Designed miniproteins, single chains. Designs and how they scored, part 34

Each design is a single chain, and the fold is of that chain. pLDDT is the mean over its residues in the fold that is shown.

## One batch from the design tools (miniprotein)

Design m1166
Fold by ESMFold2-Fast:
Structure m1166 (fold): chain A 82 residues (1-82)
Amino acid sequence: EEEKKKEEIYKKVYEHLLGHVKLAQANPEEVTAAVKAFKPETKAEELAKEALLAAAAGDIKKAEELAKKAAEIATEEWLKSQ
């Protein structure tokens, strides 16, 4: 079922992004430098970059909201590429 597959992929992508958000909270200076050097190629990557910068700045709520949006878009792009 497509809905179940979409949910599984979204969960994996979101959990992966949450791992990076936690890393940004623990190492804000290092992660900020790395993320600023990264040039996003997709809308999902742009939102993921904003999420990590928000996390490094201590805005956890904004970081989680942006990570959810990034995971949604990444999941849609992955499903289209199948």
Scores: mean pLDDT 80

Design m1167
Fold by ESMFold2-Fast:
Structure m1167 (fold): chain A 90 residues (1-90)
Amino acid sequence: SALEEERERREEEIERLFPEYKEELREKYDLPEEDVEAVARRRAHVKVELERILADPSASEKEKEEAKKGYEEFLNMPAEKILEELRASR
């Protein structure tokens, strides 16, 4: 179905973005490999979720603006802070 194809495309996009973000984080931060992977995967998920919301015709303008703001805040967040939040949500 179209929904299954969209989900598959989103999963493929996460897998594409993950190695790119992982290399960026390795160059920028002196973090253990497992922490780099955790932050990189989180960045990939956040990016794909933003694109999903923006592409959703049923999403309101408010929801799209809030998603954009959340993404911008996430991009400005230090890797260490993202890692703290990931640890807290266990």
Scores: mean pLDDT 77

Design m1168
Fold by ESMFold2-Fast:
Structure m1168 (fold): chain A 58 residues (1-58)
Amino acid sequence: HMEEELARLQAELAAAEAFSQKLRDATYQGHVNVGASEEEAKAMGDAFAAAHLARLQA
């Protein structure tokens, strides 16, 4: 029966997405703190989170 394994995988995916959001927020805040524009800081955070999710799907 696969339901427990599926639930575990879904929980791991949710945790990975939550961690990616933390990376996005931390990257954004770090870049803003060193004087980057908000637009550039957001783009860097989004790129880092996207790269992390892509590696998890590899």
Scores: mean pLDDT 76

Design m1169
Fold by ESMFold2-Fast:
Structure m1169 (fold): chain A 65 residues (1-65)
Amino acid sequence: SIDEALTEGMVLLIKSVYPSVEEAEVSGGEIRVTVKNGSEEEIKALEKTLQSLGESSGYSVTLEK
């Protein structure tokens, strides 16, 4: 859907901004992000960004560390 494509685009942008993001997927109303070698400060900022995206899109968000 258009909403999924827009959400996927936002997730790709997040991956470009946060170098600790190793994998990012959007599927079935879920955003799943996997992080590796991230600082605590970067991970905290990423969690807030993903929470905001989830609230705006209505997608569920899962962050795997």
Scores: mean pLDDT 79

Design m1170
Fold by ESMFold2-Fast:
Structure m1170 (fold): chain A 63 residues (1-63)
Amino acid sequence: SMEEKKSFLNKLKKYLDEALKRVEERAQAMVDAGADPETAQAFVEKNKKDAENILKEKEKSLE
């Protein structure tokens, strides 16, 4: 049903948003441990792009 698909996508988006917050926290911990800030930022950006792609792919698969 459309309601089930919409509910699933909303839950997935919230899950991915929370996962990205944890990625940002880990990236900051890496910088605090001596990692290069540009490398840590690239890691966060890659994870954001991966999350966007996951959501888009699931939206298409549920059409």
Scores: mean pLDDT 84

Design m1171
Fold by ESMFold2-Fast:
Structure m1171 (fold): chain A 63 residues (1-63)
Amino acid sequence: SAAASRTGGGAGGLDGALENAEKGPEASAEQGRKYGRIAAEASGGDGELGAEYGERTARVVAA
């Protein structure tokens, strides 16, 4: 991990959150929040905004 820190976490954060959101509404909402935060931070953005966006998107997709 330390040698190869480059991962698809930030690059595919939203895609991963969306996929999880479709699989289980409430569980996916938490996953979306976590992935959104990680993706936002990886992109140099605000982790709180990313978490909110991820959870919100997961809930909307699950609804």
Scores: mean pLDDT 64

Design m1172
Fold by ESMFold2-Fast:
Structure m1172 (fold): chain A 109 residues (1-109)
Amino acid sequence: MLRVEAPEEVTVKEGGTGEIVATLRNEGEGEAIPLGGALVTEDGKLVGISSGATKAPEGGEGKVTIKVLPVTKADSGKAYVEVASALVNTETGEVRGGSASAPVELKVV
């Protein structure tokens, strides 16, 4: 199973940019290869997108870096880091999809 862990809070200036580094934990079988990540508000607005990621080996961890897009004070509140990954069994060649999310408080100042 995939898990994502994110910082409790991210603070950005209105119209500015920010960065979140989330940890991707692979508690399942095979290698997790991140395909993308996003920061989405509770209302479903896209306010961040992945700028880089590393693979998570079986039982290991990877990182997903999300760049916070320019936001307004109206976007402040509970948001979610969402990560989609391919799960690859390197011995069998089986590929499956996986996703996980974690909450983050977005604070726009």
Scores: mean pLDDT 84

Design m1173
Fold by ESMFold2-Fast:
Structure m1173 (fold): chain A 74 residues (1-74)
Amino acid sequence: VLLEALRRAKEAALRHIREGDTRGALQEISTIFYLGTLGVEEALEALRELREAAREAGNDEVAEYAAEVIKLLE
């Protein structure tokens, strides 16, 4: 189910952001981008939340990647 896969990827990305695992967070965002080809609105909502979480955590690389993926899906 798309929504379950998206929720899992978002939850994993948030955990990676909190743990300072930039590579893990980028990987999960890439997964959300792929899932976004099947459900754009749901993926955009998750990516916006992840962008803000990354900015709050001071992880600019993850925040910038999320912003770029949002731009590609819009």
Scores: mean pLDDT 84

Design m1174
Fold by ESMFold2-Fast:
Structure m1174 (fold): chain A 118 residues (1-118)
Amino acid sequence: MEEFKEEIRKAVENGDIEGVVEVARKHLGPTGAAGMAAIHLVRLAEKKGIEVTPALSTAAGIAGLVLAGDREKAVDVLQRYGLSKEEAEKYVNEALEATKKGDFEKLKEIGERILAAA
């Protein structure tokens, strides 16, 4: 736990999303890695002045699953929200691209579209 705290702190302080995912996967497994990635993305958005909403948290969760290596689970979650597989894959791709570009306003917009489909 102490090793985890020090490693995660360093990755979070550097804004290193891949480092956050790797540290979390090592200590918490794939599901924990997805959760930590989502939390880190929400914190990065908040630091940039983006309002933390359920929509932002939803899109960050989807991006976090993909970053942790569980794209199939991200698509499955969106299908449970009433999206077709094609639409789910489209939103997963859009959320990942917004995350790669640091476009947290777009990530929030994607989350709003997902929640509107539910």
Scores: mean pLDDT 80

Design m1175
Fold by ESMFold2-Fast:
Order: C-alpha cells, then structure tokens, then sequence
Structure m1175 (fold): chain A 79 residues (1-79)
C-alpha cells in the first residue's frame, strides 16, 4: 500500500538522520545537551499531534516518528 511504502521511506530516512546526528555530536559539531533539548521539544509536538489524529495511516506515521525520536534521545544519552 502507498502508506506502507511511505512508512519504509520515513523509517530509512530517520535512521540516516540518527546516524548523522550521532556522528556530529561525536565530532563536537553539536552538543549532546542541545540535541536532546531539540529532540524532546519535537517529541512533545509529535505526541500532541498523535493524540489529536483520527486517520489510522497518519497515526501510524506519527507513532513511527515518536518511536524513532525516543530511540535517538536514548542513543545520545548513552554517548
């Protein structure tokens, strides 16, 4: 389905963004503290959007985004 193909693309892009962000932090280009703050603000916005969403396909994409942001925050905290 088109939504499942979009989910796959979004997941792959979010994984690449996570890897780039972790590398930037390890190189000292971005502080871990600043990265976590921005990601936590984005996470709160996605969680609010998820609670208001009524379309199942969009809920699934928002849930994917929420899960990936939580994973990014956790991985940064482990650095």
Amino acid sequence: SPIEELEKQVREHLEQLKEKLLEAIKRGEISAEEAIKVLEEQLAELEAAYKRETDPGMQRLLQLGIEKLREMIEEIRKL
Scores: mean pLDDT 84

Design m1176
Fold by ESMFold2-Fast:
Structure m1176 (fold): chain A 71 residues (1-71)
Amino acid sequence: DPVIQAHVDKVKPIVQTIFDINTKGKTLSAAQYAAVKAQSINDGVNFYGGMLKLDDATQAQIKALLTQQMS
């Protein structure tokens, strides 16, 4: 969906910033990195979606697509 992709493109820098703050200078296990990534996606999309007053279904679609594309 091009509309959901446009939201994903805008929220990616927010999620990356949260992830970098929580991982910079740390040596973490693969499981710990995965947990921080999942938390960063959740926090970033909740912040972005709250600011734009997006409904829960739209926020869930952004989280799902972003989770698939994060690398």
Scores: mean pLDDT 84

Design m1177
Fold by ESMFold2-Fast:
Structure m1177 (fold): chain A 70 residues (1-70)
Amino acid sequence: MKVAVAASGKKGEEEGKRLAKEGIPSFLGGPLEGVAKAIEAGADRIEVLSENEVEAEQARAIAESHGVEV
């Protein structure tokens, strides 16, 4: 299963950068933009990291609408 991370907020961005160093695909710039990039990259599952729960929920809804597990 190909897992990717979409990160937003200062804490989410820091964690996303850390995971990228470990070789886990991390997409920064906001959960909506990150989710779009992860879907384009062919992720089977996307983990959303955000300090803003509303943005995180919107990002998950978009991923689910494209058939991607969240």
Scores: mean pLDDT 72

Design m1178
Fold by ESMFold2-Fast:
Structure m1178 (fold): chain A 74 residues (1-74)
Amino acid sequence: MIGEKIGALAREMAARGAELARAGNAAITADGVPTEEARALYGELNRALREAGDEINALLAEKRAAEAAGLDAG
């Protein structure tokens, strides 16, 4: 069901956000200067979160289209 896919993706996004928060806090408490690795990690995590958000929006659009067609989309 589309709703289950959205729920799973939302949980994945929450986990990614938690990873970013932990990585950021660790970098700040370590030396206060972000490393090249920390900056690369932030960029990749931000990109993954953006892509996941776009995918959720696409699934929501698909659900709305199914509802408009009289289909049960969950």
Scores: mean pLDDT 71

Design m1179
Fold by ESMFold2-Fast:
Order: C-alpha cells, then structure tokens, then sequence
Structure m1179 (fold): chain A 89 residues (1-89)
C-alpha cells in the first residue's frame, strides 16, 4: 500500500507539472490525505505543523469556518497554491 501511495504522489506531480522535491512531495501527501481520508482542516493543519509549516497550518485552520462540504475543496486549493509557489523557486 505504501508503493501505491508513492505512485499516486508521482502521478499527481506529473499531472500538475510540479518538480519532484521533498517539499513538494510533503505538500502532495497532505493533499492526498485530505482527499482520500476525508480529513478535517484541524487534522491537516496538525500534519503541516509536524512538517515545520506553521504558516500553512494557520491558513488551513481558518478553513474550519467553512461548511464541511466546502472544507476539502478549500484545503486542496490552498495546498495546490502552495505547491505552485514552491515549484516556481
């Protein structure tokens, strides 16, 4: 199952034309966790803190104010924007 998870990350990075770097992989893993495991903003923010990404965690926590049905899409949007920022430099 770990092999399947890494293949999903590889495919995601290729699909969005992102660089294969440790930082981008960390963000892609958070994105997959949000989508596949139906995680809350609080749960994803905690994972972001474990990665040393306090600024990102604070942005994700603000999404708790959204209806549950909108939270996953908002998390995905934030993480994709962050991947794009990292990918530029």
Amino acid sequence: SEELRQRKIDNLLKQINAKDTPEVRELAELLLDAVENDMTPQEIAEKARELGREDLAEQIEKLTGLPRSAQVQAIVRLLLEEIERVNKK
Scores: mean pLDDT 83

Design m1180
Fold by ESMFold2-Fast:
Structure m1180 (fold): chain A 106 residues (1-106)
Amino acid sequence: MEQLLQQARQKLRQFLAIAQQLNEKVNTEQTLQLMDQAIQGVLAGDRQGIEELAHLYGELEMVAEVSTDPELKQAALETARTLRETVILAYQKLGLPIDPQLLEPL
């Protein structure tokens, strides 16, 4: 779990760097702070942390769908896939039902 969470964070950081280079309106500091809070929540077994990761996954999935820049689209897609895997694993570890939307292909 911890390694997968850190991989998701690193991919998110790379996505945010690409978005900034393309003059996209992103708050890198706030997004990474929210990610770090979600990571701590997941590691503590807090359902809210998992829901925060799932929300971030949805945001990256949307960027992957609507972005016209191929590099930003690819970075968003890779980050979304890693977040999706992390959220699924976190729900499984807590014995919680997996949101069916997370099982749909990107």
Scores: mean pLDDT 79

Design m1181
Fold by ESMFold2-Fast:
Structure m1181 (fold): chain A 112 residues (1-112)
Amino acid sequence: AATVTVTGPEVMKVGEEFTITVTWTGISGEEAGVGAALELENGQRLPLGAALLPGSATSATLTGKAFEGNKGTGTLVAGAKGGSSSSATGGALLGMGGQGDAVGRGKKVTVY
């Protein structure tokens, strides 16, 4: 079965860039789309980034930035989708929404 794992910092400072890593297995296609977000405890999502990669890829590094309205605690979520270029591109957007062929949830993160 397909799997996704997401890792990143435990704290994110408003106005500073941060890096997250998404890895996956069991996803195939011409291209792979991957996206990630922080699901805040208030139910909002902070998009953390998206990437479109060759179908042979199994890892992506995404860079994001937190804004003043995103302060609080949340959970890292990432999704990945393989397929044609258009399907994988849609998958990157879905990944930022916590959707895809496979989805991973990471640790809690504090935005301050």
Scores: mean pLDDT 78

Design m1182
Fold by ESMFold2-Fast:
Structure m1182 (fold): chain A 70 residues (1-70)
Amino acid sequence: SLSEILVDNAVAAYAKAGELSPEQRAELMSLSPGALAALYASLAVGYKPTSPATQAGVDKAKAILDAAAA
């Protein structure tokens, strides 16, 4: 699915993510495709979301990836 591709791309771009648990992966997949795409773009080219909703999704995704890296 698109969400699976976006999660896998975000994990690959977030060099310190480590292995996601099934629960962490499910949480990332529950985010909007726009939030996951914006996360990837922020990591790859320094993109800044213009929507507060998209920024909230990016922040949540980063928190999940940081938890996986710990």
Scores: mean pLDDT 73

Design m1183
Fold by ESMFold2-Fast:
Structure m1183 (fold): chain A 60 residues (1-60)
Amino acid sequence: SVDDQIQQLTDENKARNAAIIEASKGASKDDILKSVGQVVLNIGDTQDQILALQRQARQS
């Protein structure tokens, strides 16, 4: 279902961002800032995918 797909995307995004944060431990300040930027982009991408799934569900 669409709700299951939304939950999966949310869980995958959470896991991906946790891995990025973990991998940034001991990194330089510049690399940490890049990792934070990637986390923000990943959150935005996940929100866009959720919105697309919701629109597709309503159009059917």
Scores: mean pLDDT 83

Design m1184
Fold by ESMFold2-Fast:
Parts: C-alpha cells; sequence; structure tokens
Structure m1184 (fold): chain A 72 residues (1-72)
C-alpha cells in the first residue's frame, strides 16, 4: 500500500508521528488518482530515462521523497 511505504520513508526522516500520519494519508489519497501516478512516472523517467517501470512501492517512495524535500 502506497500510504504505508510513504510512512516508512517519512519515519526515516525523523518527522513527528502526527505529521507522518497526515502526509502518508495525503500521499495514499493522491496515489489513488491515475493522473498523479502517471505524472510521477513521467518525472521518474525524466530523471533517469533508463529506469524500469515503477512498481507501486517505488512510486510510493518517490512520493515520500518529494514530500520530505518539500518540508526541508
Amino acid sequence: MLEEEARRELEKAGLPEEVIEAIARAVGLAAESEEVRERLRELAAARAPSTPALTEEELARLMAELAREALA
């Protein structure tokens, strides 16, 4: 589940549990949108053209990374 994978990545960043829960939930909801998923695949391909098709777990990690970067 994308929400759970995002939660794990945010936990590694040392964010407060309440903040992690809120962001992971938002990431999970956004991932339900095919448009958001497709856009993230496009961004991943642009960053590394040779990257294979993203798994759901890899997509969740990318979303968590972007959320963490936005908070920095």
Scores: mean pLDDT 61

Design m1185
Fold by ESMFold2-Fast:
Structure m1185 (fold): chain A 73 residues (1-73)
Amino acid sequence: SVEDLPDEVAEEAYRGALGSLENAEKAFKNGDKSTAASYLTAAMILASLLRDMGHEERADEILKRVREIEKKA
């Protein structure tokens, strides 16, 4: 097996998306809807990148969490 650069990029994108989702929930809890929307947008962009890299399952996890956070907002 060889360790490809896209795998490293995918791991960073996934971690970045999870961090953005956590920050979005914190922003909504604090009543900062504009900051929350920015973090949700960042998570969606990273999910799109994950899908383009063939990490569809991870992308779907992120998008599902975006929807759940929006339901709470």
Scores: mean pLDDT 83

Design m1186
Fold by ESMFold2-Fast:
Structure m1186 (fold): chain A 60 residues (1-60)
Amino acid sequence: MAREEEIERTREEVRKILLDAGVDKDFADSVAGTLEVAVREGLITPEQALAAARKLAEDF
């Protein structure tokens, strides 16, 4: 329950970070989806997903 809400919120924040940086919508959605799966599978934390999105946005 709480985990699904956190994962969805993380996906939306990743998407927003990338869109605010001028990343293409399709690419932003793809990255957000990939990071959502990684968080869901326990490969990374929500905080790590947000950090990855911010770093990608800075390099774009």
Scores: mean pLDDT 81

Design m1187
Fold by ESMFold2-Fast:
Structure m1187 (fold): chain A 93 residues (1-93)
Amino acid sequence: SPVQKLDEALKLLREGKVEEAKKIFEEIINDPSVPLAIKRDAAVLLASLYLLEGDREKAFETAMKVAQNETEAINLLLIAASNVDEVKRLLGL
């Protein structure tokens, strides 16, 4: 289940396994069988991680992979930016 895969990535973040979690988010985003809604959730989480690391270029690239246009990508980035504090909490920061 793509939902179970997303939950696995969140568990990895709680364990501090950031690179393993990123790999799972990228697998979800790139899987053609995964519903777009779940891909967007994964993209928001991955973009939030990149924003936390200061990598705005990778955050935007991530949003563009699941967005229909630049306006939607910007909206996903705004959601990701608002989610950075939650990702910090998951990481124990």
Scores: mean pLDDT 88

Design m1188
Fold by ESMFold2-Fast:
Structure m1188 (fold): chain A 73 residues (1-73)
Amino acid sequence: SRWDEEGKESAKTAVLLEEEARRREEEGDERGAVLLDTAANIMRSASTLGSKKAQEEGKEEGRKEAEERRERE
């Protein structure tokens, strides 16, 4: 459904925001990390509009993309 697509994208975005928050924390930007974690929490809430399957697929895609980005650095 359309809500599954939205839930999947929101779950993916939440994972990517969490990874960016970790990067900001490593750079000493604690405020930026907290703001990104807050945004990730909002996106995780939005992901519940989709099915559990869509949420898991979004999380998996986000984790894969975050890993690929880390490997390039």
Scores: mean pLDDT 84

Design m1189
Fold by ESMFold2-Fast:
Structure m1189 (fold): chain A 86 residues (1-86)
Amino acid sequence: KKRKEELIAQAKATAEGAGRQILELAKQGADVEELIERLLEEAREAVRRAKELAKEFGLEEEDMEEMAKALLEAVEEQARRVREAA
C-alpha cells in the first residue's frame, strides 16, 4: 500500500513541523494553548477529509481507518510534546 504508507509518513512529518512552529511561536510570546486547540480541531477535520480522499485513492476500508487513526495520533503526540516543552 504505497499511497497509504506515503500519506501516513507525510502526515507525521507535517505534524512534527507544526509542533516545532508552535514552540518557536511560543518563544515569541504566542498563546500556546490557543495554537494547540486550533491544531487539534484542524486535525480532526483533516481526518474526516482524509477518509474521503482514501476512498478516492482506492484504499480499503480497514486501511482508511488505520490511516485516519495514525494521522490523529501523530497530531495528538505533537500537541503533548508542545505542552511539555512550552
Scores: mean pLDDT 72

Design m1190
Fold by ESMFold2-Fast:
Structure m1190 (fold): chain A 105 residues (1-105)
Amino acid sequence: SHMEEEIERGIEEILALSEEEREELIARFEEGKKVMDERMAALKSTRPMSEEQKKEIEEFEKLLKEIVERARERARELGDEATLRLIEEYEEAMKALIEAAKKAF
């Protein structure tokens, strides 16, 4: 899917970064995650989430898990701890956004 391809592309681009660039990206990602959490916490829904929307979110969670597992395998081959940490932060941030979206409905 388009979303899966975009996420995979992002991870592949991150794997090509230098150690210094990865550390800077991780720091910015952590800041962005905090800002996003604050925005999602303020979100107010006017109606309950549909069964179709719930299924789409569950399917996205499954795809995210598969993408992250593949990215971890690649990062392990590189022996790059900074990249592994970035992948974990990425998964945690996306999972937090999904949970916030579920609560908003």
Scores: mean pLDDT 65

Design m1191
Fold by ESMFold2-Fast:
Structure m1191 (fold): chain A 60 residues (1-60)
Amino acid sequence: IEELIRRLLGEIDNLMGRSSPDVQQEVRNRVQQIMTLSPVDTLVGLTRLYLELQKILGEK
């Protein structure tokens, strides 16, 4: 789980590098909130955030 979380954080960071500064700040705030949860809930939250970012970047 911890390894999956670290990998997912790396992928989210990569997507943030392709986003506007405002989106980057919003994503960082969401990641901080998600990281306060249990490891399983963190993984689920980060996965959903990652998919949301992919959709946003793919559409606009």
Scores: mean pLDDT 74

Design m1192
Fold by ESMFold2-Fast:
Structure m1192 (fold): chain A 88 residues (1-88)
Amino acid sequence: MEELVREAEEYIERAREAARAGDAEKAREYVERAIEIAEELARRGHLEEAARLLRRAAEALGLLPPSVENATRYTATAIRAVALAIEA
């Protein structure tokens, strides 16, 4: 569990750095990897950790330039984080 949490947190931090640098494509790739790890944690029953990671991933997506794609990804990720937090 700790290994997956650390890996997801590293991807989220890299996504934030890429977003601040203006590399929206790289930021999205890092966020997608963090979301995959969070969903794996959810499947293993670690709902609270998964919800926290998805919330942080949504925050990283919120740093991207406004677009329909970025808004859609942000909204979907934020809703999923809330859903997991309620279940936890």
Scores: mean pLDDT 79

Design m1193
Fold by ESMFold2-Fast:
Structure m1193 (fold): chain A 74 residues (1-74)
Amino acid sequence: SIEELLKKLEKLLKEFIELLSKIYSESVVQQARKHVEQLIEHLRQLAEEDPEKAEKVLKKLIKTVEEDIELLKK
């Protein structure tokens, strides 16, 4: 479901921000958190307006974030 995809993306983005916090200053991390919150809000709006498009976008973003997390763990 779209709600499960949104929840998965939120969890992955939280992990991504935690990894960034080990490398960057709090001000940079705070900006990243703000952008993440805006992205999730936009995706929730898209899910209401066009659920098929939202599902495709969410699946692509989840894959990209998973790959970025793996790169940061190296």
Scores: mean pLDDT 84

Design m1194
Fold by ESMFold2-Fast:
Structure m1194 (fold): chain A 88 residues (1-88)
Amino acid sequence: RGVVKTPGQAVGDELLALAEKDPDAAFERAVKRIIELMKKLGYPDEEIEKFKKFVEEQRKNSTPEQRKALLEILAGEVVALEAALEKQ
């Protein structure tokens, strides 16, 4: 292995690479990973539900191009949440 990436950074890179081939699959993977990380970090169910509602709203109201931009944001969230999990 080369330079050690954080787990979140590696997942973020994988999500962005998947987004170039299959944006919908990348979006679903990012959402599932964020929910999993939120649960591991002890986020309350209410916060997880708010995130799920936000995601559903974006699915309904976003263009494919906007979903790609959102994927970059979600990949960044995965990186941040993985870093928070490592801190514990």
Scores: mean pLDDT 75

Design m1195
Fold by ESMFold2-Fast:
Structure m1195 (fold): chain A 62 residues (1-62)
Amino acid sequence: MTWEDVEKLIEKLSEEYGLSDAVKEKVLENARIQGVETEEEIRTLVKMAKQGLEGGRNPPAP
């Protein structure tokens, strides 16, 4: 899987989940750092980002 494929999948899933551009950029950065190569890993990153937005009631870190 190329990085271009990863970017396209993140963009598609971010749109599907209604994530903001800022959150999408964060997911892209995390994908780059982790060197994700599979669709399952990408889906997991997007899902975690969505769950964070839905408010796990964790107080904001400084």
Scores: mean pLDDT 72

Design m1196
Fold by ESMFold2-Fast:
Structure m1196 (fold): chain A 85 residues (1-85)
Amino acid sequence: SLYEKKLAEASEEERKHALEVSKELAKELLERGVVNEEEAKKIAEVDLEALAKAALRLLKELEKRGELEEIAESEWAKLVKEVEK
């Protein structure tokens, strides 16, 4: 995948940062009900494709609920930065 290739080309420092962000995002996405426990585990292990799919689902769900503004400065904003390289 494109995200997996980007992760493979990333520096060791960038990979460590991605791991930290992925763990925080997995927790938030699970708490929001956007992902199940199995999906959250994959995201925490820096599965960037699972993360990207969860991001799109989260965006659609939050727009539907009118909660997008609430999470914009939290894990959603962090997720967008990770996907944007």
Scores: mean pLDDT 62

Design m1197
Fold by ESMFold2-Fast:
Structure m1197 (fold): chain A 83 residues (1-83)
Amino acid sequence: NPVERELLELEMELGVLMVSEAVKLVVAEKAGDEAAAAEARARLDRLAELSDEAVETRERYLRGEISEEEARERLEELRRRAE
């Protein structure tokens, strides 16, 4: 199913972005850069929220609780918010 694959791909992409921000957070904290650490933490929190919403959308779609059209609309919204 294309929508399921695209949601899984978004989950993977968000995971990669979260790892990148976690590395930035660790580097900033070790350097004592409070501003950079706060920015990385805020980005990480937003990415984690988007990841949770992507997982929920995929699970609801797989259970037949939402249509393919609704799942696609949500996927496109999540992609825009991830930018």
Scores: mean pLDDT 87

Design m1198
Fold by ESMFold2-Fast:
Structure m1198 (fold): chain A 71 residues (1-71)
Amino acid sequence: MSNEELARIVRDFLEGKLSPEETLELLKKMPPEQARAAVQALVDTVSFHKPELVPEAEEIKERIEEWIKEE
C-alpha cells in the first residue's frame, strides 16, 4: 500500500466517509504487518485530530490485532 492510499483511508474515516466496518475491511485487504502499522497510524491520527472518534478507531485496532493473531 502507498502512503497516499493510507492517508486517504485515514482522512475519509475522519470525515465520516468511511464507517468503522468499511475501514476494517479496507485494512484487511493489506498484508498483516502493513494492516498493523496502518491501524496504529489511524489511532494516532484520530487521537490528534478528532479525539471523539478514538473509541471507534481503538475498536478497529482490536479487531485487526485479533485477525492478525489468527493468521
Scores: mean pLDDT 79

Design m1199
Fold by ESMFold2-Fast:
Structure m1199 (fold): chain A 113 residues (1-113)
Amino acid sequence: HMSIEELVEEALKLLTEARQKMNEAKSDEEFRKIALEFVNKLKEIVEQIRKLATSPEVKKLIDEIMKILDELEKAINDPSLTFEQRKNLFDEALKKIEELMLKVREEYAREQA
């Protein structure tokens, strides 16, 4: 079984890899494919953290991350968004998810002390 610490490390690695691939995307179609794969993989990691979490503080942070991921999934499928608008939304969201994942790690470490 992976620990919450190991799952957060996997999430941070996935964020770094996704950010790189998204920056290299040459079309909206390519970007959307990369973005969807990223959202699906990160949702799996986040659900595993949720199942292991006993702390209300960690659960609250995970719920906030899941809300962002649901909003990103809607953005991928929104035909009114331009490629540039979609890239900007993801750039801001990935930064926020990274900040929240680091807080999950900090809260989990505090609770193991």
Scores: mean pLDDT 87

Design m1200
Fold by ESMFold2-Fast:
Structure m1200 (fold): chain A 98 residues (1-98)
Amino acid sequence: ILKILEELEKKIDELAEEYPNDVDLFKDKVGEYVESVLRKNKEKLTDEQLELLVEYLTLKVQIILMKKFPDKYPYDEKEIEELEKQIKELKEKIKKLE
């Protein structure tokens, strides 16, 4: 699961750089890639691992949207800090399932 998470994180970051001005296209491309990777790995992942992975990726994408598209996704410093804390906690939970 950790390797799958790292692969997804890297690709999401690459997609954020590739589509910096089109939030809808960025979201669509992220969704397509995530679904393809999860489908490819569904036999290797438990339901609990899938839930944690989806939750982690949802928060990761939200932080990217807030940082890259603040006009559409306004945020304050506290919100980003809380989301980053949640991401760290989720990554530790994912590591425990290895």
Scores: mean pLDDT 76

